# Designs tried in a protein design run: designed miniproteins, single chains, continued (5). Part 71

Each design is a single chain, and the fold is of that chain. pLDDT is the mean over its residues in the fold that is shown.

## One batch from the design tools (miniprotein)

Design m18459
Fold by ESMFold2-Fast:
Structure m18459 (fold): chain A 93 residues (1-93)
Amino acid sequence: SIIEKLKEKMDELIKSVTDPVAQEILKKFKDEAIKAAEELSPEEFLRRMNELYLKFIEDAEKAGLSKETIQKIYEKLKEVFDEVAEEVRKLRE
């Protein structure tokens, strides 16, 4: 269910973005995040997510996306991961 929620939230985010270059970067991010969720422990997954955030910013800057576009997407990504992290914590209550 964590993986399914991550897929759903990432698909919603990608659909909300109009820039095709940004969509491609987010699709790669989604694939790497899902792989991490499947292969890693919850603690390692959360650490990997922080690394993927930084990689997203670097990839977006290299692709020539505006600072405004990068910031808006970053804020939405953070919301997705806060929701997923909360769901992971609930599994231990």
Scores: mean pLDDT 80

Design m18460
Fold by ESMFold2-Fast:
Structure m18460 (fold): chain A 63 residues (1-63)
Amino acid sequence: SEAERLKAGILALKKALEIAKEAYKEGAEEVTGSREGETTYKVKIVKDGKEEVVTIDGLELLK
């Protein structure tokens, strides 16, 4: 439903922000977030010259 998609999008955004905050606390040099879909976000983390990407699906967070 539309309400479920909205909730999923909000949860995905909140999770992305938590991941970004924790990455910076752990010494990440750069953190970039991007919206990949209506309920999907990606967080790119650069630490010690290495790049890591975390994908967050808000629909999975609702289950």
Scores: mean pLDDT 84

Design m18461
Fold by ESMFold2-Fast:
Structure m18461 (fold): chain A 90 residues (1-90)
Amino acid sequence: SNDDMISQVTGIVDYMKQRFPDLSEQLDRLQTTAVTAIQTGDPTVMQQTQRLADDIVDEVRRRGYDPSQVNQFRDQMQTVVDIVRSAIAN
């Protein structure tokens, strides 16, 4: 259900905010956009979620996290995007 997908997204984002509190603002924006995409089914908002996820990964790289941490972060961001895509799947 959409509620289950929202719960999964908020759980991932909350976990990431606890581990990377310096990224809380970016992660809050991602969560709000992802939840909106799931609730509305709007492909434009889904594309915004993907762009925000990509921007956060780039920010993690710029902050000097090591490549393995960047890769783990990228994988979590991709999981959020995949959940959103699943929610609006044709």
Scores: mean pLDDT 85

Design m18462
Fold by ESMFold2-Fast:
Structure m18462 (fold): chain A 81 residues (1-81)
Amino acid sequence: MTRTIYATGLSLEDAKEVVEYLESLPGVGAGVDSKGRVGAMGELTLEQAKEAADYIVSKGGSVRVLEEGEVVYETNTENFA
């Protein structure tokens, strides 16, 4: 099942570390924009998606996880409005 992860609220340096982490996962592609916003998509298990979300939160970021375009997990809803 394809899952998508979005992250905001990270410094550009932390966002790059998060992208590197996500790209280390099998079948996951990730990127960061000029504002430090991270997007990733791939064949993530629910456990891998939760571990990635916890890692992002540990860096002070806000995270949203989607399954097939539907939000299944998020930490700070206001940061994704």
Scores: mean pLDDT 78

Design m18463
Fold by ESMFold2-Fast:
Structure m18463 (fold): chain A 64 residues (1-64)
Amino acid sequence: GHGAAAIIGSAARSQEEGGVSDEGAENARKALEAEGHPEAGERAQKLLIEGGSAEELRRLGDEL
């Protein structure tokens, strides 16, 4: 849905700007879970913590 795509877009922007904290990655996971996408939330958190690219995050958003 629109909310899930917006959450991932925001996370991708944060990754481009220098990354996010562990708390920020957990907040992204919880927000995606609340939108009904718990598996996407786990994938987004892993990408953010492991230093995945903004492009990988955007592709995840395109799947939703």
Scores: mean pLDDT 79

Design m18464
Fold by ESMFold2-Fast:
Order: sequence, then C-alpha cells, then structure tokens
Structure m18464 (fold): chain A 104 residues (1-104)
Amino acid sequence: GKKKKILEELDKLIKKIEDLIKKSKDPLVKLVAKNVLEQAKKVKEAVEKGKLSVSQAEKLLKLIKEALKLIEEASKEKDPLKLVGLALRVIGLIIDIEQILKNS
C-alpha cells in the first residue's frame, strides 16, 4: 500500500542524511542535517503509528526530500554566505515539517 512505499522512501532518506552527517566536515551542514534527521525520524514514527493521513505523509516526504537536496548543495558549497543561505532555507523547511507534525 501507499503507507509501505512512504516508509521505504523515509528509510532511504534517513540513510542518506546519516551518510551526509558522517561525510560532512562543515559544522553548520552537520547541524542542519542532524535537525532534518530528527524530523525525518519523527515523521517515520508518526506514519508507523497512523497519526498522519497519506496526503500529510506525502507532503512531509516531499519537504524532507527538498531539505536533503539543499543539504547536499550546502555540503559542496565553498562560499560561506551561500552556505548560510542554503542552511537558512533548510531551517525554513524544518519549521514547515514541525508545523505539519504539530497539527496532526
């Protein structure tokens, strides 16, 4: 079912975020990646407990995928100001994820 596919995608994203945390040398990239990891784990738990509709779970999955893409960009970024800009965009996505989880 859709729930099983969402959980499989969340597990893949969690692994990718954990790998980025291990490979990253930048403290800011590690910090935002660790926060996205904690949100992804909370989303997974909420899906497993049936706390989220399929629509809410799909929206949260999309936000986590977007955050991961920005963290991957930030991990390759050599300009400190651009890196801060990417980190701020990740923080915005974390706030959106937390808001959906709190309203579920």
Scores: mean pLDDT 89

Design m18465
Fold by ESMFold2-Fast:
Structure m18465 (fold): chain A 80 residues (1-80)
Amino acid sequence: VEPGLSPEERAVLAVVEEELAKNPEVREIVERSPPEPTAEELEQLIALLEAVIPRLPPAYAARFERLRAALRKLLEEKRK
């Protein structure tokens, strides 16, 4: 099998890693993967995605937008 990353995939990973390096608390949330994240943790993850999305190729931006939408729904549930 060829699990090699395309140049586009490598660029996406570089952008994500750069944004995580700027926000160590968000990186810790991602690495810890809490089974029930708090509203504050969800807001930080959404902010990370919002920072990353405009820097990504359109196809990857669409996939990250779907992740952002899912996290936003979880946040709305936490607020109610």
Scores: mean pLDDT 75

Design m18466
Fold by ESMFold2-Fast:
Structure m18466 (fold): chain A 65 residues (1-65)
Amino acid sequence: SLTVELAEGMLLMAASAEGVEILDVETSGNRVRITVKTEKDAERLREYAERISRETGVEVEVYAE
């Protein structure tokens, strides 16, 4: 959906701005999941994920490898 695509785009922009490398991106239904290399990077992006989820209604999840 356009809303899921928007949420994914916002998350990718946040990762780029924070200098975080994304290892994987998965979208399913109303959910966006990204995998990053370290827990430190994941924690940095979780603040953005929470805001994006609030604004879009999409479930945004960030995992560390």
Scores: mean pLDDT 86

Design m18467
Fold by ESMFold2-Fast:
Parts: structure tokens; sequence; C-alpha cells
Structure m18467 (fold): chain A 85 residues (1-85)
């Protein structure tokens, strides 16, 4: 499982690297907020993050960046969980 998560992380980083650093940070921050809202079960924050995603994602390219950022954040969180245990 760890190797699969490492592959997901590497692929997500590769996809994000195609975008400017400023845009990478923006999508990563949005993904971190989304994951946090899901973990906390905060429906209100979840809706806020979804609205921000709709405004930010205006193209297939933006959707790909957002997907990669979310995958990276999720893989990183799962790897931290595995390391702690």
Amino acid sequence: ERKLLEEVLAKAEEVLAKFPEEKQEEFLKLAEEAVKAIKEGDAEKGKEVAERARKLIKSLEDAEAASAALSLVLAKEKLKELEKE
C-alpha cells in the first residue's frame, strides 16, 4: 500500500509541476481545506470549499490541477497515518 501511495504522490507532483508555483500553492491550499473539512465532518466548510473550487476551476486544465492537488494531499495524509502507526 505504501508503494502505491508513493506512486500517487509522485504522479500528482509531476502533474502539478506543469503549473506555475503560485497556481500550485492555490490548488494545494484548496485541497488541504477540502480534506480538513471532510475529516472534521464540517458540512458548512465543505460547501464553502466547493464554491471556491467552482470559481477557481474554469477549464479542464484547472480541473486536472485541482485533482492532482487533492490526490497529493490525500496521499500525504495517508502516508503520515501509516508512519505514525
Scores: mean pLDDT 77

Design m18468
Fold by ESMFold2-Fast:
Structure m18468 (fold): chain A 91 residues (1-91)
Amino acid sequence: SYQQQLDRALERLEEAARAGDVEAVLRSAAEVMRYSTQLSDQGNTQTAVEALERALDIVRKLRDEASGDDKMQLTVMEVGLSVMLAAAKSS
């Protein structure tokens, strides 16, 4: 189920953020994006919106604490999540 995979991706994202593991955060956030797109394609846009908003909150907080290359990579991820969230809300 894409719902179960999304839930696990969010859990991994939260754990990675608590550990300060930027690479793991980027991987987990990409998985959240992927499963959110699949759920939105199936008409479950509400779940996709909630997951993308949660991922955005986590990435933004970590980005604000980061510097250098990590901050740049987290900023790129934030932009991607924001674009997907806007698309999901407009559907």
Scores: mean pLDDT 87

Design m18469
Fold by ESMFold2-Fast:
Structure m18469 (fold): chain A 74 residues (1-74)
Amino acid sequence: SALDQRIAALRAEFEEVRERYLEAKRNGDVLSETKYMARLMAISTELWLLAKRTGDPRARAALEEVQREIRELL
């Protein structure tokens, strides 16, 4: 479904940005680290809006997983 594709796209982007965040953190690149963290937060917000608008449990589960992963990075 279009919803499943959107959730999958957001999750894929999250994983790519997460890898870039960890690379920036290892290299001490504070500007890139800040930029990528902001994008991870933005993806979380998009999943939150999707979950709220659709009420779909898959969107809710994806949001909860992304929020847990962000918390583990902080």
Scores: mean pLDDT 90

Design m18470
Fold by ESMFold2-Fast:
Structure m18470 (fold): chain A 113 residues (1-113)
Amino acid sequence: MKHYEEGLEYLKKGKEAYDNSDLDTAIKYYEEAIKHFEEALKEEETAEIYYNLGEAYLNLGIVLYYQEKFEEAIKALEKAIEAYEKAEKLGYEEAKENKERAREALEYVKSQM
């Protein structure tokens, strides 16, 4: 399997589940996307894979927040920031804006505890 392509498909399915308010299904698809992106990174470290790993973690953190799983949401958002930082260091400029979004989301979740 091409893990990067599978990760993108699961990320898309997670977003579709979230749009349908199926939070449990969204979480499962985002976790599958993360797994596939992590496997892709073992084969080749690219800015684009790190960026999409960050997207999967950011979306996972948001869904976990809506389920009131605050500690898990914080952990996912911290992983999103880490992934976006790696993407930014590798030259993926779009990662900077999404890293800031993840930081704002993290601060918001912490403020609700």
Scores: mean pLDDT 90

Design m18471
Fold by ESMFold2-Fast:
Structure m18471 (fold): chain A 78 residues (1-78)
Amino acid sequence: MEEARKAGEAAAAGNIDEASEYLTRALQKVGATDPEGARALGRGIAYGARQNGMTPDEAKAAAERVVREAREGRLRVD
Protein backbone atom coordinates (compact mmCIF):
# COMPACT_ATOMS: atom_id res chain seq x y z
CA MET A 1 0.00 0.00 0.00
CA GLU A 2 1.84 3.08 -1.26
CA GLU A 3 -0.48 5.51 0.58
CA ALA A 4 -0.09 3.53 3.83
CA ARG A 5 3.71 3.71 3.52
CA LYS A 6 3.54 7.48 2.96
CA ALA A 7 1.23 7.83 5.98
CA GLY A 8 3.83 6.03 8.12
CA GLU A 9 6.64 8.22 6.77
CA ALA A 10 4.65 11.41 7.49
CA ALA A 11 3.77 10.18 11.01
CA ALA A 12 7.47 9.43 11.68
CA ALA A 13 8.32 13.00 10.57
CA GLY A 14 5.63 14.45 12.90
CA ASN A 15 3.40 15.62 10.03
CA ILE A 16 0.06 14.45 11.45
CA ASP A 17 -2.08 16.32 8.89
CA GLU A 18 -0.16 14.78 5.96
CA ALA A 19 -0.29 11.32 7.59
CA SER A 20 -4.08 11.69 8.03
CA GLU A 21 -4.49 12.62 4.34
CA TYR A 22 -2.55 9.58 3.10
CA LEU A 23 -4.39 7.30 5.54
CA THR A 24 -7.77 8.58 4.29
CA ARG A 25 -6.73 7.81 0.69
CA ALA A 26 -5.57 4.31 1.69
CA LEU A 27 -8.88 3.58 3.46
CA GLN A 28 -10.83 4.71 0.39
CA LYS A 29 -8.94 2.13 -1.71
CA VAL A 30 -9.17 -0.89 0.67
CA GLY A 31 -12.50 -0.23 2.43
CA ALA A 32 -12.61 0.66 6.13
CA THR A 33 -14.71 -2.43 7.03
CA ASP A 34 -12.33 -4.98 5.43
CA PRO A 35 -10.27 -6.61 8.26
CA GLU A 36 -7.60 -7.89 5.84
CA GLY A 37 -7.34 -4.46 4.22
CA ALA A 38 -6.99 -2.83 7.65
CA ARG A 39 -4.22 -5.32 8.57
CA ALA A 40 -2.36 -4.64 5.30
CA LEU A 41 -2.74 -0.90 5.97
CA GLY A 42 -1.14 -1.32 9.41
CA ARG A 43 1.80 -3.25 7.91
CA GLY A 44 2.37 -0.55 5.27
CA ILE A 45 2.33 2.22 7.87
CA ALA A 46 4.84 0.33 10.06
CA TYR A 47 7.06 -0.23 7.01
CA GLY A 48 7.03 3.47 6.09
CA ALA A 49 7.81 4.50 9.67
CA ARG A 50 10.75 2.06 9.81
CA GLN A 51 12.11 3.34 6.47
CA ASN A 52 12.15 6.84 8.03
CA GLY A 53 14.30 5.71 10.97
CA MET A 54 11.82 4.54 13.61
CA THR A 55 12.72 1.46 15.62
CA PRO A 56 10.45 -1.59 15.19
CA ASP A 57 8.72 -0.81 18.51
CA GLU A 58 8.15 2.85 17.57
CA ALA A 59 6.86 1.85 14.12
CA LYS A 60 4.49 -0.69 15.70
CA ALA A 61 3.14 1.96 18.10
CA ALA A 62 2.62 4.45 15.24
CA ALA A 63 0.84 1.82 13.11
CA GLU A 64 -1.35 0.74 16.06
CA ARG A 65 -2.40 4.35 16.71
CA VAL A 66 -3.35 4.94 13.07
CA VAL A 67 -5.19 1.58 12.74
CA ARG A 68 -7.03 2.18 16.04
CA GLU A 69 -8.36 5.53 14.79
CA ALA A 70 -9.50 3.91 11.53
CA ARG A 71 -11.17 1.03 13.42
CA GLU A 72 -13.03 3.45 15.72
CA GLY A 73 -14.56 5.06 12.63
CA ARG A 74 -12.84 8.43 13.09
CA LEU A 75 -11.72 8.30 9.46
CA ARG A 76 -14.32 8.15 6.70
CA VAL A 77 -14.49 6.34 3.35
CA ASP A 78 -16.50 8.03 0.60
Scores: mean pLDDT 65

Design m18472
Fold by ESMFold2-Fast:
Structure m18472 (fold): chain A 102 residues (1-102)
Amino acid sequence: SLEAQRAALRAHYRRDIARVEELKGEIEKNKEAVQKDVELASQYAARLIAVAGRGAHTDEQFEAVLEAARLASKGVTDPENAADYLLQAADLAIEALRREAA
């Protein structure tokens, strides 16, 4: 039924939101290391975009994921602000996924 499909989609969004929130927590804990290690920043950026992209199902969500990817890319190219850009990207991804989860 349509109701069952909506429930399954909401459950999927909640799981992907939780994964982005967990990744955000890891970045917050490793903020100093991320600022000193371009490879670590790149790995977090890739993981963040992969999780956010998996949860995207609307044009608006894809646009938000692309903006999050742009912010994550700035994190890799601006090491002193890497953690802040990655955290901002994570917040954008969470907000985009939450709009469809409700």
Scores: mean pLDDT 76

Design m18473
Fold by ESMFold2-Fast:
Structure m18473 (fold): chain A 104 residues (1-104)
Amino acid sequence: VDEARRALQAGDYEKARELAEKAVATGDPAAILGAAEVYARMGEYEKAREYLEKAVASGDPAAILLAAEVYLRMGEDEKARELLEKAMASGDPRAVAAAQHLLS
């Protein structure tokens, strides 16, 4: 995750993609979210959405919350709101508090 972000900051988009795909291959929701952020920052929004959906499918409240933040950065406010409401429904106090803050 950190290596892909550093490659992106250095302008090495090819390496950023390679590291992002390695992160996705782990199946870890946090790593998949990191890959989605890399693609969103590169303007590859279709690829970013694909990986955000994979992270959300994990059911992890933290992953759902972070996916909502990435959708907000992409300008997809309706999708972000839907995911924030889903995070609140999880009953995780940290996810509920963060989602309430982002929805207000």
Scores: mean pLDDT 75

Design m18474
Fold by ESMFold2-Fast:
Structure m18474 (fold): chain A 69 residues (1-69)
Amino acid sequence: SMKQELFWKLHMVALSTSVFLLEKNPDSPLARKSLALELEQMEALIKERGSASDEEKKLMEKGRKLLAS
C-alpha cells in the first residue's frame, strides 16, 4: 500500500545514511553501531513483509560487507 511504500522509503533512507556515515568514518564505533541496528531492523521488516526488492537486497549486502571489514 501507499502507507507501507512510504514507510519502506523512509527506512531505506535511514539504512543508506548509516552506510554513507560508516564509509566516510570507517573507524567510528557510533557509525558502526548505527549501521548494525539499521540492518537488524531491515532484516526483521523484510521477514514480516515476506519479500525484498533488488534495491533493498543490494543495500543490505553493501552494509553487511562494510560491517565485516
Scores: mean pLDDT 82

Design m18475
Fold by ESMFold2-Fast:
Structure m18475 (fold): chain A 68 residues (1-68)
Amino acid sequence: MAPPPRAPPQLELDELRRRDSDLTEQLLAAAERIDEPEAAVRLGRLMSQLFDRGFDEAVNREVLERHS
């Protein structure tokens, strides 16, 4: 069996974006319990923007803790 070629850094970014999308979907499901799906979508969008903008770990951590 031949090992696969090393993935470029773009694959890592793509994976992070998938996690961002997954997080948004999880937040949407959580809001459905409260009957406020729009609130979850907004929160998920903010999370996606934070990751995309490259916010500091401390800031990102605090935001996630407050809205987790």
Scores: mean pLDDT 61

Design m18476
Fold by ESMFold2-Fast:
Order: C-alpha cells, then structure tokens, then sequence
Structure m18476 (fold): chain A 74 residues (1-74)
C-alpha cells in the first residue's frame, strides 16, 4: 500500500514538472498548445487525487504518456 502511494506521488510529481515546462512554452509564445496540455495534465493529477490510489496511479500514468507524446512531437 505505502509503495503504491509513493509511486503515484512520484509519477504525479513528474507530470506536474512536464506541466510547468508546457506552461513555459505557452508563456514564451513558442507553443500555444502548451497551455492546453498543461491544463489537461494538471486536471488528470487532480482527478487522480480524488479517487483510489490505483485510479490515481492509472491517471498519472496516462498523463505521463500524454506529456511524453507532446514533448516528443516538438
């Protein structure tokens, strides 16, 4: 149980870091889609906190995949 919670928190932290990078791209005018991606990433993390640890882990993993896809495409 504690290990799953730690893993969820670790992935959520990585997602938030990607959201900050995407927000920076939007603020600098380099990519307006960065703002939308950042919003989606933050929402998935927030929704994950509202549910079970397992659901939170799944949402954090999905958010991480979205972030990786977005930054790979840049």
Amino acid sequence: MAELTARRNELAAKVVEYAKKAEELARSGKDKEGGEIARKLRQLVSDGWAGSVEEGLKKAEEALRLAEEYFRKL
Scores: mean pLDDT 80

Design m18477
Fold by ESMFold2-Fast:
Structure m18477 (fold): chain A 117 residues (1-117)
Amino acid sequence: SEFESLSDEQQRKLAKSTIEGIFRLMFLDLKDPEIQKVIERAVELLMKYLKEKTTDYPIETIILASLYVAMKKEGLSLKPLYNYLRSSYRDFVPPYASFEELLADIEEIAEEIESLL
């Protein structure tokens, strides 16, 4: 993918920008230091996963899985994330057939991320 051709620095910048965009769509305050802490943790988890694991999952799904783990670790409600996934699963390339299929991939990747901790 285009993302995989980027340098580590460019991957971190794009991941952070993508996560910030998702948080805006979830109506979360990016000026909140706790939200910024979740974003930084999600980026670090993503970069660790990409370094340690070989995967054929779409990068967008891996970013969401990293965000899922970061939100859980900081004790944030996953409800806004689930609402976002329900509205966005068809926007993937290729599209997911359902929210449940997207969430299953996210949870599988999340278990792999947690195994690296």
Scores: mean pLDDT 84

Design m18478
Fold by ESMFold2-Fast:
Structure m18478 (fold): chain A 64 residues (1-64)
Amino acid sequence: SDSDMDQATQDNVVTSIQMTYRRTGGNRQTVRSRGDSMLSDMSNHMSSSTVRRTQQRIDRIINS
């Protein structure tokens, strides 16, 4: 299955968002803006379902 590559990409995006969240002291707006940019980049080479799953993971970080 192609899930390994998709999972690694999701993990890289989530890690980047988590680091941004920590560096900004929990600024949700900055994290959302970065997340939107990264999700847009993902949409160029990933399935819509993978992009949505990554968005849900980002939402969990922001709303935890």
Scores: mean pLDDT 75

Design m18479
Fold by ESMFold2-Fast:
Order: C-alpha cells, then sequence, then structure tokens
Structure m18479 (fold): chain A 88 residues (1-88)
C-alpha cells in the first residue's frame, strides 16, 4: 500500500544520503534504484503529487553528490535511473 511505498522511500533517501557521506558509489546507485522503485509504486497507487515530491527530493541529493566526492559519471547514471522511474 501507499504506507509501505512511503516507508521504502524514506529508507531509500536515508541510504542515499549515507552513501554520499561514505562516498560509496555502488551504495549510491543501489539507493537511487530503491528510490526509483518507491516513486513508481507511489505513481501506480495514484499518489502523483507525493511521487513528484519524492523525485524532487532524490534529485536534490543526486545533484549535490559531486560536491561530496561522488563522480559525475555515477551521478549521470543515477539521474538516468531516476528519470526512467518518473517516466513509468
Amino acid sequence: AVEEARARLDAALARLAAAIDARDEAAFLEATREAGKAIVALEEAGETRLAAQAFAAAGVLISAAPLHGISQATVDEASAILKEAAAA
């Protein structure tokens, strides 16, 4: 349900922030994939506004990641993952 998707989103965003702090590019991409799955689940549940807010929140974290030592190539891959999820 929506509650499970929201909980998964919160966990994914927390892991995304932690991966940035750790400079762990593999964990960063995995957290981005989990955030994308949560966004798709919210969209399928009809929570379009919440899905859009989630996309924006993940996008802010991803765009700031190079300032914390994540490579631009990894950020570009994460952005593509997130954009594909938003288009589903």
Scores: mean pLDDT 84

Design m18480
Fold by ESMFold2-Fast:
Structure m18480 (fold): chain A 63 residues (1-63)
Amino acid sequence: KVELEVEWPGPLAPGESGDLRVTNTGDEEATVVVVPPLGYSADPSSATVAPGGSAVFRITRLP
């Protein structure tokens, strides 16, 4: 099954960036899509995470 752990980078001020870590703790490959709210960006916006793997998405709050 697909099972994900998500770690948010915390509160961001305008112009700040932080790393969103997603770890796949399940036994199936997962495709993760990040949909940032208005005023934020994510890079990359999607990644494929293997079982036991992790991906990092850089979240930036726009000024």
Scores: mean pLDDT 79

Design m18481
Fold by ESMFold2-Fast:
Structure m18481 (fold): chain A 70 residues (1-70)
Amino acid sequence: SDELVEAQNAAARVAARDPERGPEVIKALTEYVNAKKEAEKDPTSAEKYRQIAEDALNRVRELAAEAEAA
């Protein structure tokens, strides 16, 4: 939950600082949320979805860092 709140806050900062990247950060946040749900739901694919969630979260963080640097 804390990680999700962090990701949501990061996405909000991107939308505020760089509105053109709003759709991209929302897509990354959605991929993160969906991957976390799939990881909990299907133990046979859990490792795959944890990696997808980590990659998506890193993308949200990357976009937030770029927005702050601009």
Scores: mean pLDDT 83

Design m18482
Fold by ESMFold2-Fast:
Structure m18482 (fold): chain A 84 residues (1-84)
Amino acid sequence: MLEEAMEAAVAEVLPRAEELADHPDPFAARAELLLETYLLLAERVGKEVVLALIEEEIERFREEGSDPRTIEALEEIRRRIEEA
């Protein structure tokens, strides 16, 4: 199940999230954790599924007029997952 796989991936990165509470750049730290979460998810459900999810999220943020920094971070995460 996609939701179960995502919950498992999030659980695996939780200890690192605690370390990031003291990080000087919280935005960059959150983006790196999100990348790690998606990489773990890709191992469970496949890269193609994860890339499609990220593209849907980017489209959703563009439609909502979200912060350009968030969209740029998601595009970079998508690119790095494709390369991995």
Scores: mean pLDDT 74

Design m18483
Fold by ESMFold2-Fast:
Structure m18483 (fold): chain A 74 residues (1-74)
Amino acid sequence: DTVVLRIRVDDLAAVPAVEALIRQHGGEVLSVDPAGREVIATVPLSRLPQLPADLRAATGGKAELVEAIPLVPP
C-alpha cells in the first residue's frame, strides 16, 4: 500500500516544502540528491492521485512528480 516517488526539484529551496508535504500525506523522505535536484520519498498509494497537484501548490511549481513505483499491487 506504498508508492516510491521520484520528485524533481527546480530549486533546492523547495526541498523543505516537499518534505513537509510528504510527511502530511503519511509518507517519508528516503533521500535527497542536491546535485541531481531529486527527492526520493514514499507515500501511501491512496494519496498518489492528489500528490502531483499538491506538490505544485506547495512549491509554487518548483517540484514535480517524475515517477511513481508501487511497492504493493493495488
Scores: mean pLDDT 80

Design m18484
Fold by ESMFold2-Fast:
Structure m18484 (fold): chain A 88 residues (1-88)
Amino acid sequence: SAKMEALLAQAKELLAKMKELYEKTLKEGKKYVDELLEAARQYVDAMMQVGALKVGADAFAPVAAQLRAQLEEELKKLKELLTKKAEE
């Protein structure tokens, strides 16, 4: 469907942006950390929407809720680690 094609195109662009922001974070420090984590969150959201379209929203909803909770916990830990490393 056009909606799935748009989400996959968005996910591909976000993945490329994440790679660029990761390289900038390694070279230029903490100023890119928040933008990198936001791009990662948007990428996962786009892929979860693809999952819901593929298997049905109702069937995917419990899995999506658990994965979103796990994502937020992991992004919080990653932000703390990247910020600490960039400040050293």
Scores: mean pLDDT 78

Design m18485
Fold by ESMFold2-Fast:
Structure m18485 (fold): chain A 87 residues (1-87)
Amino acid sequence: SSLLEEKIQELKEIIDKLNAGEISLEEAKKRAVEIIEDTLKNVELSAAERDMLLTLKERILKAKTKEEFIETVEDTIVLLHIARAQL
C-alpha cells in the first residue's frame, strides 16, 4: 500500500528531525501519535495489527527519553513493513 509507505516515511522523518534537534520530544510524540491514528483510520489492517499499533501508540506516549521514543517508533516502522508485505 502506498499509504503504508507514506506513513513509514513520515515516521522516519520524525526520527531524523528529533535527532537533528529540529523538534522537541513532545512535538515528536504528538506527530508520531497523529501518524498512528491516521494509519488506524485510513489503512486496512488485521485486528492483531490494529491491537499492536494501539500498544505502540501507548508506548510512544509513555516514552520518557529520546532513546525510548526512537526505539518505539522503529518498532512501529517494522510493524508497518510487515503489514505492507501481508497486503
Scores: mean pLDDT 88

Design m18486
Fold by ESMFold2-Fast:
Structure m18486 (fold): chain A 60 residues (1-60)
Amino acid sequence: MRIEEIKKFLEWVKETLDAESVKKIADVMNQNARKLFDEKEAQEIEEVSDKIIAEAEKKA
C-alpha cells in the first residue's frame, strides 16, 4: 500500500467522521505504523496522525 493512499484515507477520516472516531482511527494507525511501514514512512504516518488528532480536538 502506498503511503499516499494512507494519507488520503486519513484526510477522508478527518473530513467525514466525528472527533472521537478520528482520534481512535488515528491512534490505531500511529500504534501500527512501525509494524506495517519502514522507519521514514512510519514517521510520516505518526506526524499526520498527530496533526489529525490535534485538529479533531479543536473541532470538538
Scores: mean pLDDT 75

Design m18487
Fold by ESMFold2-Fast:
Structure m18487 (fold): chain A 69 residues (1-69)
Amino acid sequence: MEEELRAIREEFGEEVAEEVRRLLETPGLEWDDAAATAIGERYRRIAAGELSPVEAAVHMARLLVEARR
């Protein structure tokens, strides 16, 4: 997670990285089905070696930002 947060910080900035950390650690956070499915797919591709942790962090940040809108 720290490596992923560092990648998010580099791509989207400190504010986004802190927001991602807060959201992941916040009790009662709910995800819509589309966001949950997309995140699950990213983890599957990481496990298969198709995505780096950096790419996963960037995609997770994008999904979290989109889900908040």
Scores: mean pLDDT 59

Design m18488
Fold by ESMFold2-Fast:
Structure m18488 (fold): chain A 76 residues (1-76)
Amino acid sequence: AEEERRRLEEEVKRHIEKASQAVAAGDYDTAAEHFERAARLYEELANVPGLDPETAARYREKARQAREGAENLRAV
């Protein structure tokens, strides 16, 4: 349970970092792909059993922000 959550948190952090690096490099398509993957990982985090409602809500909000970021980058 906690190991699964930590693995998902590490994966999402790596994708967010790669997205930021891609944006800095002007590679907006690659950045959008990483934000899209991060959004899916945040959704998985929000659905982890035993999570408190406030933490789940934060993950869902982060998923929405990541999707919005990806959509904006693909529009460039």
Scores: mean pLDDT 84

Design m18489
Fold by ESMFold2-Fast:
Structure m18489 (fold): chain A 100 residues (1-100)
Amino acid sequence: MEELKEALLEVGVPEEEANKIIEDIRSGKLTLAHIPAYLLKLGVTDEEKIAEFLQKLGIPKERAEKIAKGLVENRDELVAHLDAGDIEGVVQLINEILKK
């Protein structure tokens, strides 16, 4: 959890928002797989920032860059699923991005 908080802060998420994300994960309202979609919802739409965040979570640079591109290209769909509370739809779409 501390590593996740530090990664969120380093990509420009304010501390209050980072703490809320961590609480939402602990309560089961969000899963770790939702974090990239939540970043897009918060306005972190820069592929480089998302790739940097993914690298801090242990994803290799080339893979992180490909995932970040796929997340930004699917931003509207990911945010729509998140806003609808369709947690399964968010995870499924992220898994499809990860396969590429």
Scores: mean pLDDT 74

Design m18490
Fold by ESMFold2-Fast:
Structure m18490 (fold): chain A 96 residues (1-96)
Amino acid sequence: SSMDEERLREFLDELVEEGLLSEELKNKILNGEPLSDLEVSEIIRAVLEYVAKHYPELVPELAKYILSQPLPKTAEETRQFLIDVLDFIEEKKKEL
């Protein structure tokens, strides 16, 4: 949805601004460009580091969530993974 695309863009912009993700990798995600396994791993690392910084109490639950999901293999799966993580954070931060 257009709202999910805006949320994703804002999240990726924040990750870049905090030095957790490169501008190049942000643009690849937003443009739906093919991602290598290494680039997917860097994205997952950036997400975990972001959550550890801003919502440290959520790290164990997020790690469980990530481990329970199949690792993304395509650009589209990576975008969906990031949206799912945003939804997880939004829901769980209300419990903090």
Scores: mean pLDDT 84

Design m18491
Fold by ESMFold2-Fast:
Structure m18491 (fold): chain A 91 residues (1-91)
Amino acid sequence: PSDAELDRAVAEVQVAVLISSAKARKKPWTPDEIRETARLMSRASRLASDDDVRRAARSLVKSLSPEEREALLRELARLDPRFAEIFREEA
């Protein structure tokens, strides 16, 4: 696979690990976890279809409180407004 495809696959795995860890601890996400998630989503979305991004957004919405969603939206809007719009639609 290309370097870009490998980078996307690695980012997708890292996002899945973060979601699993957040669910397991039953505690709020930290600001650092939110920033890291936004960064990894931005990387994963580089070659992702809108459907792939929507699927990831649905998984994250289920794992986040309203306050955590707002924090993630602020980080995503800074990185790419398109990702923030897709995330809002799934919230």
Scores: mean pLDDT 68

Design m18492
Fold by ESMFold2-Fast:
Structure m18492 (fold): chain A 82 residues (1-82)
Amino acid sequence: SRRREYLERIREAAENRDAQALVETLVEMAWIPVEEAKRKGILSEEEVKEARERLEREAAELLKSFSDELFEQIVRDTTALL
């Protein structure tokens, strides 16, 4: 399943202490409902742009937030969900 694939990617990135790969995977996951809403005409062009800009800002801040303890917690949490 797509859920399993993303959880495995997140766990692998966390095991490798790869903050960039982890954040990229999370951004990809967060963009799925935005892309779907765009396809269905639920979101305007401006709302899609605002969502992208918000995700980019949140991704940049998240990249600064990783510690060894957080990576270990992500490994535990993703393993429990698999």
Scores: mean pLDDT 86

Design m18493
Fold by ESMFold2-Fast:
Structure m18493 (fold): chain A 82 residues (1-82)
Amino acid sequence: MKEKLSDEEVEEEIRRIEELFDRAVEAIRAGKPLGVAASLLAAAAILAISLLNFGDLSEEQKERVRETLRRGKARFDAELAA
């Protein structure tokens, strides 16, 4: 059995998800091909799915991951609209 993730480990993975969204937004701002942003978003989705389904997270930890995804998507959508 894999050991349950600590709050610190969950926060580290959340930071990785946030960094991937930041890089996706920056790729759009820099005028890079949409495929670059899409690959970064795919990586963020894979990390989030892994945490939510396999991380043995508490409900509070799951909600933190979900909120991170909501905020990241909102930022990316706003940047595409700009």
Scores: mean pLDDT 79

